# Designed miniproteins, single chains, continued (3): the designs that were tried, part 110

Each design is a single chain, and the fold is of that chain. pLDDT is the mean over its residues in the fold that is shown.

## One batch from the design tools (miniprotein)

Design m11825
Fold by ESMFold2-Fast:
Structure m11825 (fold): chain A 61 residues (1-61)
Amino acid sequence: SVEEALRVVREGLRRADEYRKQGKFELSQAVLREAFEEAMRISGISKAQLEELVRQAELAG
């Protein structure tokens, strides 16, 4: 579902930010890529659409 896909992306963003703060940029990029790939697989939505939906959900909270 789209809701599950958004949860996967949010967790990926959290983990990627953690790695980035540690200076582990390669791991940060890999985690983000895997999260979006998984979210696209679950939802069938493009990466660009998922990024926009995450942005809108954050603004709505």
Scores: mean pLDDT 79

Design m11826
Fold by ESMFold2-Fast:
Structure m11826 (fold): chain A 105 residues (1-105)
Amino acid sequence: SAHDRLRARLATQSLEEVLEGAINVTRTIIDEFPEIAELAEEIRRILEHILNNPDLSPEEKLALLREALRLVEEIIERNKDNETLVHLAEVLRLMLEVAIAQVEA
């Protein structure tokens, strides 16, 4: 599937590259979906905080990534009728799952 190919590609990237990609998807969501801009902006701030603070412990990075993932899952659950938004949020979820796996390794 396209998701399987994306997951495999993301797994070869650094944490920084995966987070930069996730921030870009989050910015697309903010720009295109003003109704969820507040939630998407919170996700963006979490990811930028991790990216800008490389000295965060693995435990602190995991807690922040899991909070971002929780917010993405909330976007999906609350917007099931918006196919385009759900698709972007599912891509973002996959990126965050890969980032979590890399920090846990």
Scores: mean pLDDT 88

Design m11827
Fold by ESMFold2-Fast:
Structure m11827 (fold): chain A 64 residues (1-64)
Amino acid sequence: TTVIKVTTVERNVPVDDAISRAFQEAVRKARERGLTIGGDAQFKVEVEVKGDETTVTLTLTIPG
């Protein structure tokens, strides 16, 4: 099992854009490690919004 965790902090960015950036980074990291995302891969997304600051923590778990 491989776990890839990405934390992004964005200011004055829409929440969906912040989430999209975190997904792109997690997928990029998986591909750079030669991992295929599919089957039972799981994405956990945690979003915290405080004022103009959005923190996204994305955890990608790839079984095997």
Scores: mean pLDDT 82

Design m11828
Fold by ESMFold2-Fast:
Structure m11828 (fold): chain A 72 residues (1-72)
Amino acid sequence: SSQDASDAGIKVSKKYFDEKNWGYSESGRGAAGAAYDGGKNTGYFVGLLAARSGNDDLKKGGTEAAKAAEDS
């Protein structure tokens, strides 16, 4: 549903943009899960934005999240 997609997008945004948790192992995994389960479109878009960032850790998880959403 649109509400589920919105909630997943908020969780993905918090995982990617929480400056205290910028580590890829946690943030990338959480973002991929959110993209798959409830917010494929929102998770994919946030993942794509993270993949375009200048931060290599965000690029890796963002790319993985976008690919997971696209492949599901």
Scores: mean pLDDT 51

Design m11829
Fold by ESMFold2-Fast:
Structure m11829 (fold): chain A 112 residues (1-112)
Amino acid sequence: SLDDILAELKRLAEEAGLRVEVRRHPDGTITVVLYPADDPDGDARIIVHFDDSPEAARAALEKVREALERGEDRVIIFVTDTPAQRAAAERMRELAAKRPDLKVITVDVPAP
């Protein structure tokens, strides 16, 4: 279920020394923000945005795991399933292009 995947994401983040903030949006999307647990006012290390579906959440979890395994920080991950979401991710890439310290990753929802 979606809630089980979100619980797994939280556990993965906590094991990496990060705290998690989950934001559910009125448009049916979710943003998950991972912060250093030892700095309550610290900048986000990983931000992931995805649709309110188990498939999108699973893709988000996989990309967060990969980023954590590589020791990456300052990462924004967009899980995309529609042309509108891909267009939104492209706009974010354009904004991030002015910030060499910020990595933007896009991932399509895997085929069934």
Scores: mean pLDDT 75

Design m11830
Fold by ESMFold2-Fast:
Structure m11830 (fold): chain A 80 residues (1-80)
Amino acid sequence: SLRDTVLQGIDHALPALRALREAVAESDPALAARVDELIAELEELKTRIENGDYPSDEELLRRLEEIGQRAVALGDAFAA
C-alpha cells in the first residue's frame, strides 16, 4: 500500500539523514539544523501515518510533496 511504502521509505531515510547530520555538525551547524528539521518532519509524518491521521492517499501525497520540496532544497544547499 502507499502507507506501507512511505513508512518503509522513512525507516530507510532516517538513519542516512542522522549520519549526514553527524558528518556536518561541526563544519556547518546551520546545515545540520536544516537536516534536523527534515528528520523531525519525517518522524512526525511516520507517527501520524501510524495513528491513522491521513484519511486519504491525496492528503498523504500532499504532505509528501511538501516534505519532498524541503528535501530538494536541502540537497541544493549541500551542492552549493
Scores: mean pLDDT 82

Design m11831
Fold by ESMFold2-Fast:
Structure m11831 (fold): chain A 89 residues (1-89)
Amino acid sequence: DDIKLYKIPGTDEALLGIKLNKLQAKRIGAKEGDYLVFKGNYKTLEATYNIIKSLSDETRLFYIAIITSPKNKKDIEKYFFIVKKEDLP
């Protein structure tokens, strides 16, 4: 599964995890198979999840570049981090 949305029970928060392919990883300075994980408002991340899952790999790369950009930072990106593939089951 390349994209996962997890709503945190009893809160308005969610985690959105995106498994990076080789091209996506290269673009953001990560390694293939690493996860880009966002924490933010559930409704905002749900909208992001629905957009990303419908996009081609190249369009996903462009979208990731926008939402991770300091100039285009949205409330959805209050917190993000990279999880290495070796740290995941």
Scores: mean pLDDT 67

Design m11832
Fold by ESMFold2-Fast:
Structure m11832 (fold): chain A 69 residues (1-69)
Amino acid sequence: RLEELRRRAEELEREREQFRLDSQRQIQQMEQQGADQSTIEALRQRHDGDLQILEAQIEALREEARALE
């Protein structure tokens, strides 16, 4: 199921990019609304963690796909 693994990785890549854009917009919106710096910093850290998890999942799928080639 090589094609399915590649497709899943591509889907997660699109999800990661969408999450990145949404996260950027959310932070900018909070900054414009005068949100507390510590709140913005905590949000950035959570977003970074979520992105790292998505990237790890994408890489795992890519490695699994490579093993089948």
Scores: mean pLDDT 81

Design m11833
Fold by ESMFold2-Fast:
Structure m11833 (fold): chain A 95 residues (1-95)
Amino acid sequence: SLAEKFKKAGELIEEAFRLLERAEEELNSENPDVEKVRELLKEARRKLEESKRLLKEVALEKFGEEGVKKVEELLKPIVEELEKRIAELEKRAAE
């Protein structure tokens, strides 16, 4: 159902934020596992992209093309914050 897709998209965003918290904790540890951090960040990017895809599908089915634009505008602050945090952590993990 559309409701299940919407719920799944929200769960994926929550999981992406949790992966970023885990990556930050690892980088702040006494002996950071940089490869683990990179894998966590890659998974966070995948979850973000899947969430965006599901939300666009829900918006298109329920509200048409105009709904897709509104959902993209609504998500922009969340997407930008996630992408910014991922980029910052990737930079910190770079050798």
Scores: mean pLDDT 84

Design m11834
Fold by ESMFold2-Fast:
Structure m11834 (fold): chain A 105 residues (1-105)
Amino acid sequence: SSSETEQQIQEIVEHLQKKAPALLEGRNESQIKLFAAVVLILQQNPELQNLSPSEAAQQALKLLQQELPLLYEEVSQSLSQEEIEEFVKDTVTIYLAHPEIFELP
């Protein structure tokens, strides 16, 4: 459900605030939610971890638009399409380099 997905996103945000606050530094609330949502997509789709960062980012963005359309719409109000694509690629690159940082206890 949407409420379950929102809870999972919030759990990822809280985990990152405690374990890797530097990853959230300088980001606004919408960017933090987008970061956590992309992390959730990568965790739910482990096959993406075997792709290049660019390929994984393209698939993650497609899944974000399909599974979290309201979050995508919210972020699209503050970021351009190009900025969203770059942000998703940066998030995917960080996750693929250091997936252990994002493991919930």
Scores: mean pLDDT 84

Design m11835
Fold by ESMFold2-Fast:
Structure m11835 (fold): chain A 79 residues (1-79)
Amino acid sequence: SKVDELIEKAKAELDEILAHYRETGDREGVLRRIKELASKFVEEISKIEDPEEQERAVTEFAKLLQETGSRIAEIDAER
């Protein structure tokens, strides 16, 4: 589905951002990139005309961001 495609794309981009964070330790940069990605995906979600699919996209993306926050905390704990 369009929602699943958007979430898979977001996950791939977040994986890249986290890999960069592990390499550089640039917390300000990783937070900026996540904010830019979130803005981009909110715009893409707003283009979904089906209200139920739009709500599902919002829910799945929020869950992905929560999981990403946990992964950032894990990286921070390893430093």
Scores: mean pLDDT 83

Design m11836
Fold by ESMFold2-Fast:
Structure m11836 (fold): chain A 81 residues (1-81)
Amino acid sequence: MAEAEAFAAELEARLRADPLYREAVEAAFAALVAEAAGDEEKAAEYRARAVRLGEELGGPAAAEEAIAAARRLAELGRAAA
């Protein structure tokens, strides 16, 4: 609980401070949702968008961070199911 709450609070603060970061995280999350649904074509499209937005935000490290945040959200969602 505490770790999930801390992650959610930190993520909300970052998304509020940087709209570009929000778009990158949303694209990465959409890619994971499409992949889970078996839609590899849409998953690839969203992954490409997340990488592009992340590179624009701060380079490869920023892209990796946004993707990691989206994966964390998907993991927490699955744990709640």
Scores: mean pLDDT 74

Design m11837
Fold by ESMFold2-Fast:
Structure m11837 (fold): chain A 83 residues (1-83)
Amino acid sequence: MPSAEEVLARLDEAEAYLKEAAKKISEEKKMEMTIIGFRLLALRTEAWLVIRNPTLSDEEKAARLERILAELDELMKEVDRLL
C-alpha cells in the first residue's frame, strides 16, 4: 500500500517532470500541457483531502490513494504522448 509520503513524493516528481516536458513541447501542444498541469493540481488537492480526512478508514484511504496514483500514471502517459 502506498504511504501518504510516497503519494506526495510521486506528485512532486510528476510536477518536476511536467515542468521539464513543458520546455520541450511545440507551441501547438502548450494548451494541452496547461490542461494537464491543472489536472495534476486537482490530483494533489484530492490526495491532501484523502490524507487529512478523519472519517476514512485506513483501508479506504489506501484504496483512494491507489486510485490517485493510477490516475497520475495515466496523466504522465499523456505528457509522454505530447513529447
Scores: mean pLDDT 83

Design m11838
Fold by ESMFold2-Fast:
Order: C-alpha cells, then structure tokens, then sequence
Structure m11838 (fold): chain A 103 residues (1-103)
C-alpha cells in the first residue's frame, strides 16, 4: 500500500533500516497487484543493500524480478516493465560482484 511505502521511505531516510524493511515487506505482503508487490520488494532490496546485507538484498531483488516477469504479459506499458526488469537484473549482477569483492 502507498501509506506503508511512504512510512517505509520515512524510516529509511531517518536511518531506521530495520523498520524500513518491515514496512516495505508488509506493503509487499498486503498488495494484490503484481507490479505494486514487485516495487515494494525492490524497496526491500534497496533497504537491505543500505544495511550492508547483500544476500538479503539480492533475494529481495530476485523475488521482485520473478513478479515483474509474471506481470509483463499483463502490462499496459510493456516497454517500461521491460526496462524495470533490466534494471533489477543489472542491480542483482552488481550486488553479486560486490559480494565477490568483500570475501
């Protein structure tokens, strides 16, 4: 829901990353729309990345990617949805590279 996303964004800006994750995960769980759920999971990934949890960030982005691919055939703007898919795939690849650098 938009309210949970707005509350999560506020928590994120205040540096309360644990609260931001909880609010974004709740937004994803309560959403019935594949696109809204995917967007919430992208925010979960961003919050985990900011917290330094690369594994959980990658997991959240991979879940968002699965939902975006499921949504694509139903999308009213397929080009925009394809661009979101590419952006999430690139984010996953970058985070995997960062994990290799920090071993």
Amino acid sequence: SEELIEEGERAFLEGDLDKAVELFEKAAEESKDLLEKARALMLVGRAYYAAGDLDKAIEAFEKALELLKEYLPKSKDKKKTEEMIEGVEEAIEELRRKKEEKE
Scores: mean pLDDT 87

Design m11839
Fold by ESMFold2-Fast:
Structure m11839 (fold): chain A 93 residues (1-93)
Amino acid sequence: RPVPPLSEEQARELIELAKKEMKTNPVLALSIIKYLMDLVDSEDENNQRAAVEAAKLLAEWGFTEEAKKVYERMLKSKNPDVRKEAEELLKKI
């Protein structure tokens, strides 16, 4: 079933919530990140950008294998900018 599109503000709020919760409630933080990363297949550009930011945070937190799987999934995106960023991120992992 289609996920409703996020506004840029909603995506930013979820990213900030995940950052705050990572130390205290990592299950919630990782669930937020996983939800955002699944948006990479969305036709909505804001959803695709949210997925990119979530995957970057996951890599920064040391979950490089999980982030790599998301970056590989981003290579299948219909958005060429998302695919190009995924290629650059895969080189850094």
Scores: mean pLDDT 76

Design m11840
Fold by ESMFold2-Fast:
Structure m11840 (fold): chain A 87 residues (1-87)
Amino acid sequence: SLAAELRELIEELLARGWLEPAEAEALLARIPSLSEEELRALVLHARAARLQRERGIPSSDLERMDPSLPDVEAMIEAAERNLARLA
């Protein structure tokens, strides 16, 4: 589920030190109140944040990513595949 995927992403970011414990706790507390569209948007945002941290891309580029755009998920998936090939 999107809620489970978001929880896993938040836990991964927290474990890597890329998310503060207080921020992680606040995000996790919000999950039961989020719609499917809001969950999807946060999953895409968290995936993009993970990519930016791994690639050293500035956080300002994340703010330009509109998760409501039809191709955003496909773009994130392509970037994740490209990053994995470098490992």
Scores: mean pLDDT 69

Design m11841
Fold by ESMFold2-Fast:
Structure m11841 (fold): chain A 78 residues (1-78)
Amino acid sequence: LLEELAKAIENLDVEKLKELLKNLSLQERSQLLAELSKRGDPVGTLVRMIRRGASAAEIAATFKISVSTASEILSILL
């Protein structure tokens, strides 16, 4: 699960992130995100940015994706 989440984040695969997180409790999500935040770029970078309150625009610019995709990722990972 942790490695599958890391790969989904690395690929910016919104649908896979939704699938993997759908069956997790809030406590399980929090623990997995804390572990992912310890990783290197791009996975750890994204999770750390979200945790510091980065906007969808900042995430979109950093990862070269649309603001709408960045907004979905924020919504899923918050």
Scores: mean pLDDT 79

Design m11842
Fold by ESMFold2-Fast:
Structure m11842 (fold): chain A 96 residues (1-96)
Amino acid sequence: SLEAIKERIKKKVEQMYKDGLISKEEYNKLLEAIDAEDYQTVFDILLKILEKYGVEELAKQLREAIERIGTPSAVDILNALDLVYQAILEKRKIKK
């Protein structure tokens, strides 16, 4: 269900915050956008997070993919979150 996907998105965002990957302000803005079902704003915040971590190639690829689709769906955000989360973890692991 769409509600189950929305809850999975919230859980992933909560985990990113608990792991120290995003700020409290970013976490609150993401939750607000998710509750509003404003997935374009969720996507834009995720792209800014990737840019701050220097994962510019993935940010570009995700931006181009969404431009082809138009507006991101909840499923698109869930899939993007998995890619974002893994990319940031790998970047931090390489930096120690």
Scores: mean pLDDT 83

Design m11843
Fold by ESMFold2-Fast:
Structure m11843 (fold): chain A 85 residues (1-85)
Amino acid sequence: EKEKKVIDLFTELSIALSRNDLDRAIEVLEKLKELFPEIKSVVDEMIEALRANADKEPAEVRQVGADQLIKLINELKKLGILKEE
């Protein structure tokens, strides 16, 4: 089901961000855009933010990733892709 694929991709994204593996995080984000064209703008902003901060301290890069992940989750809930409880 679509919900299972979204959860799996978010799990991969969270792991990549925690490891500061920006290439893997971007790869997962590109796959997420393919499944949900409605979030392209938010995903593109996240990719741009991660690339722009890639040369900073690892802790700062992780904070940028965390902030962007929260923004992405909120957009998915707003669009009804993730169930809001």
Scores: mean pLDDT 78

Design m11844
Fold by ESMFold2-Fast:
Structure m11844 (fold): chain A 78 residues (1-78)
Amino acid sequence: DALLAAEGARRLTDELLARGLASTDVAEQRRMAQLARGLADQAERLGRQYPEVRDELLAVAAYARAAADALAAKAAAL
């Protein structure tokens, strides 16, 4: 179910962002950023396959990509 997958991806993104932003370990922040980027790529692929839920999936993809960028920026600043 693509909607269930989108909701799961959003919750995972929230968790990755919270853990990454709380971390002082650059390697962990980079891992969280990579996982968030992977979620964004998967959500974009699902959006192309399921046009009926594309807006929800693209919103999740944009959020996950923004989270990945924020985590990568924090890692680079340390």
Scores: mean pLDDT 83

Design m11845
Fold by ESMFold2-Fast:
Structure m11845 (fold): chain A 106 residues (1-106)
Amino acid sequence: MEARKKAIELLAQGKSVEDAAKETGISLETVQRYKEKLDNGVSVEELKAEIEKEDARVQAAYDAAKKAGPNFERIYQAALDAGLTETQARAVTLEVLSDLYKEGKL
């Protein structure tokens, strides 16, 4: 999502953590994490690449979980098998179930 990349760009332009969070709607904690990485020598390009890689992993896990069908345990296991953390797998499972419900598949 463009908002996270925009927050990184604002930080690189010299905006404060608070201003970047306010302008993009990203949580203050997440923007602070980005600033810490930039301050520790991670480039804007490297941090954007990290986000793209994580988004690709989450998307692949979502696609696998949705293909598993309308069963919570199968969806959750498919997300874990795709390499997500328990917290990420839970979030993906809830998103897949919400989307299946909206599509009339639950």
Scores: mean pLDDT 78

Design m11846
Fold by ESMFold2-Fast:
Structure m11846 (fold): chain A 82 residues (1-82)
Amino acid sequence: MMAEGEEIAKRAEEDLEGLRSLYNQALAENAPKSVFETLLKGAQQGLKALQKAKKTLDAKSLDKPIADLEELIKEIEAELAS
């Protein structure tokens, strides 16, 4: 269980880095709001999956990727609100 939680955490951080890169590229390219809405939906789905995995595995290693993903979601929501 602990090893599985650590593998999920590593993958989540890699996926987060990918989402962050896509978000930064969308900002640089002045992408339409639909792109940011798609990124937000993807990030929210990822967060729900990580929260479920944390409950199932009782893995504290998921705390960091969950917090990092929540911060990215907040940034995307702020961009959509502007």
Scores: mean pLDDT 82

Design m11847
Fold by ESMFold2-Fast:
Structure m11847 (fold): chain A 66 residues (1-66)
Amino acid sequence: MIRELMQALLAQDIERVIRLTNSLPLDEQVALAGTIANVASPALRAALMEKVESEEFREELRRFTR
């Protein structure tokens, strides 16, 4: 799972990153938000803010992107 998510992030595959993130438990989503914020393009971060279901993930992502 994590390896697949990292490969999707490096490829900037927006739809795959969203799908894989939504498949993770909430605690893992929140834990990975910082890593995702550091690797993701601005377009990918915008898509994550709109399409990831977890408000806790979106809130954590905002903390890293300010």
Scores: mean pLDDT 77

Design m11848
Fold by ESMFold2-Fast:
Structure m11848 (fold): chain A 76 residues (1-76)
Amino acid sequence: MESKAKASVTVTADGSNVVVTYDGSVEGPLAASYSGSATLPAPPGTYSSESVEAVLDENGNVLSVKTSTGAAVVVA
């Protein structure tokens, strides 16, 4: 019996701040979930959204991992 884990972080620019929205969940025998958002002052720069999906066995060993990078946003 396997668990499927996923986590994502979405970053958007709001003036001199970044708004970070995060979501994570595990489906199956290790079922858990969390989500939230925070607005953080950010130095000027480029920030990207990212996501990770993983399949875990019943002992927590990673069987597969898929990562994705979203669009970059620029804080001026």
Scores: mean pLDDT 73

Design m11849
Fold by ESMFold2-Fast:
Structure m11849 (fold): chain A 63 residues (1-63)
Amino acid sequence: EEEIEKLKKDYEEANKRAQEAVDRYRQLGESGASEEEIRRVMGEYLDALQKAEDYKKKIEELK
């Protein structure tokens, strides 16, 4: 019960982090950022997506 609520919050937070990474990626594209900076932000985005997927699966298992 509490575990499902915590996972839902973690899932929402991971989705917010993914959206933040998308917004940052757009800003970096406009500013002419380095390949290193772009790769870092892409890594953050992919990590956030993976975490969201993992939390979603855990929620599904507990239901």
Scores: mean pLDDT 80

Design m11850
Fold by ESMFold2-Fast:
Order: sequence, then structure tokens, then C-alpha cells
Structure m11850 (fold): chain A 95 residues (1-95)
Amino acid sequence: EKEKLVEELVKKTLEELGKKFAEKQHISIEEVRELGYKVGREAYKKVGKEGAEEVLKKLVEELSKVAPKEAVEAFREGFEKGFEEKKKEEEEKKK
């Protein structure tokens, strides 16, 4: 089911971020943005446009509980960029 892939991506991403937040008092905004980019590309590939929007929404909700606003925004920016670039690559292949 598509919902299982969304849930697995959210869980995996939160576990990866949780490790970084637990190990370092200082997490680079750039590291968070890069992780967002990676997850955004993977989400488009595995669950498509609508599924990727659901992944982003759930991740932003969970991150907002434990991370500063700047980190949440950097993750969102990275995710959207990764998503858009992967979408463009797939559309070029179909042309």
C-alpha cells in the first residue's frame, strides 16, 4: 500500500534526524537542508506527487515539536528542491 511507503519514509527520516539531534548540540542548517533534498527526491520516486506532499506534511509536524523553526524551514526548502528536480528528470524521460 502507498500509505505504508509514506509511513516508512517518515519513520526512517525521523530516526536519521533524531540520531543527528541526539549526537550533536549543533546541527548545521545546511545538513538539514541536504537531508531534506535527499528525502524529497526519494519521496517523489517512491510515492509520487501526492504521497510526497503527505510525507513533507508529517515530517514538518514532527520536526516542529523538536527542532528550531529555521531547521524545519531548511528541511522544507531542501525537500521541495529535491522533489522538483526529481519530477523534472522523470518528465524529461517521458518526453
Scores: mean pLDDT 77

Design m11851
Fold by ESMFold2-Fast:
Structure m11851 (fold): chain A 78 residues (1-78)
Amino acid sequence: MVVRVTLPDGTEVELRVGDDADEVFDRIAPYLSEIDEGMLALVIGVERTVHKSRKLTEETLLKIKEIVEAEVARKKAE
């Protein structure tokens, strides 16, 4: 299963179930504000704590997509 995310610079990134949480964080965090980077870190931290795994679930990928889309919407409104 693949979740497609459009970054604030227009770059499209494909996230897959089973992707490494640290690799996904490193790919997306540089494009986010401090607040959204904090939210991304929290979502990934919950995944590691609850599922005891570094591999992302579909639910976590959808939450990451929502965080990125919220950042893009804020930048577009300015």
Scores: mean pLDDT 75

Design m11852
Fold by ESMFold2-Fast:
Structure m11852 (fold): chain A 71 residues (1-71)
Amino acid sequence: SLKKKIEELEKKLAMGEELLRGTTALLEETRAREPEDPSARDVAAQLERQIARLRAGIARVRKELEELKAK
């Protein structure tokens, strides 16, 4: 049903936004460790790629929700 699809997408959006918040905080913490931990640079680059993918996924879910709610 349309209602269940909207609820599922809203749950995915909430989970994605929470994960984005956590990953962004971890990136800031990792960058703060760069002067003391040479490996932090590689970890930061990996987290930046994860954030980019999460932002793209969130944007896609938001667009799908907007289209479904407009019907």
Scores: mean pLDDT 86

Design m11853
Fold by ESMFold2-Fast:
Structure m11853 (fold): chain A 67 residues (1-67)
Amino acid sequence: QKVVITVDPDYAGNVVEVVTSKGGKLVSVEGTKLTFHVPSDQMEGFSSDLFKATKGRGGTFEVEPLE
């Protein structure tokens, strides 16, 4: 799955660590937007992991199928 995450840059490092630990691969960084390729089976609990990585401030993410 292609996952685009919009978060505060101060939390971007925490988000990268969490997503990478799930087997996600960072593809690009554009300001507040982080694009990852994540295995579909690792998407379970993803919103909870993102919430913890941002210390409860949250972020938004969109999931797109890989072409």
Scores: mean pLDDT 74

Design m11854
Fold by ESMFold2-Fast:
Structure m11854 (fold): chain A 65 residues (1-65)
Amino acid sequence: MAAEEAYEYGYELGYRLAKAGATEQQSRDEVVQELVKLKGEKATPEEIAAAARGAAEGWREAVAE
């Protein structure tokens, strides 16, 4: 998975978690946990950081609506 794909994954999941009432931090943590579950030890630090950024941005977009 490329960092761009990880960011997109995080954005979509972070947006949905915000709609479900999660905080930004909870959304970041949940997205990282889900990415690690999907990739295990193959999840790179770059992918994890990108997914966390995506989650925060998706969360912020959802609460702005």
Scores: mean pLDDT 81

Design m11855
Fold by ESMFold2-Fast:
Structure m11855 (fold): chain A 95 residues (1-95)
Amino acid sequence: KVSKEELEAEVALGMAKIALSVMVKFAPEEYREEMREAAEEAAEALDEAARRKDVETVEEALRGVLEALRLADEGDYEGAIELLRETAERARERV
C-alpha cells in the first residue's frame, strides 16, 4: 500500500514541517507570532494535501517553504511570511 510516491510525499512533508519549525524558532520577536500563524496555516495545507495523496501539491508546497526559509535566512521575514501564506493558499486551491 505504501508506494514510492507516497513515501516521497511523507519525506517532503517531514522536511517542510522541520523548515517551518526552524523559521518560527529563529524569527525575531516582532515577527514570531505572524511567522507562527503562517507556518501553522502552511502545515495544515500540507497535511490536507498529504491526506489526499496529492504528491505534486506536497512537493510544490515544500519548494515554497524552502524558499520562505531562504528569505528568512536573508532577513526578509515579511517576504517569508507572505510566501508561506501564498503557499498555503495555492495548496488549498488544488482541489
Scores: mean pLDDT 83

Design m11856
Fold by ESMFold2-Fast:
Structure m11856 (fold): chain A 95 residues (1-95)
Amino acid sequence: SEEDKEYIKKLTLKFVNEIASAPLEKRVETVKKVTDKFKAELISRFPELAEEINKLVDEYRKKLIEAAKTGEEGLQQINRIVAELYRKILELLEK
């Protein structure tokens, strides 16, 4: 639904902003924490998609952690990876 798309958009913007606001030395820790919270909030709203969300977010969590380790350049990579995750979540809802 349009409400679900708006919810995911807002949740994703909050996700990216929390990571971007973290100091570089805490970026890996923040990515782990924020990704786990993002997954929990999505599963809470879409419990029927819990298995698909868990699998998808766990895959992207690994990519985000690796990007977070690359220093200042990592933020650009994180933004790209989160945009890809957002699109894949929308694809799950369209099924």
Scores: mean pLDDT 86

Design m11857
Fold by ESMFold2-Fast:
Structure m11857 (fold): chain A 99 residues (1-99)
Amino acid sequence: MSPILQLLEENKDELISILEEEASKSSGVNKVLIQNAIAILKNLDVSSLDPKLLEQLLKIFEKAPTKVETFDLFEELSKQHNPEHVAAAFALYLYNKKQ
């Protein structure tokens, strides 16, 4: 397994907890997006993910200067890419910001 997939697999429960905390602080469309990401991650087979695409999506989120812009990116990327990859990248982004 690639290093990024290994990180996701080993920290899946913590990533879900971070998303659940973020959902509790959110409202409206942003809360729905996070709740959908939580549902995806709970049922996700991490080994099915493309590590290169996941790394690219994570870099896109990391370039966002504000939290509002990260949610706009989540919506935009979810229209262009597989929801599993976008949800995983978004969760990893929040995890890295917390560190």
Scores: mean pLDDT 80

Design m11858
Fold by ESMFold2-Fast:
Structure m11858 (fold): chain A 63 residues (1-63)
Amino acid sequence: SMKELEKEINSLDVSEESKNLAIKAIKQAGKLSKKTIDDILNALKNAKNGEELKKNIAKILKV
């Protein structure tokens, strides 16, 4: 499942920095619901920059 998720993230029209942030966050969290993964993917698609993405992921993961 992680390999398929990485392929999906890498196919998005977003910066490599943002892709790496999302992949790292998902790998570190490990045990995420589909809803949480979808929220992270939406944050990745909608974030204007890496700082906004970090803030949004932190809110989603509550860290």
Scores: mean pLDDT 78

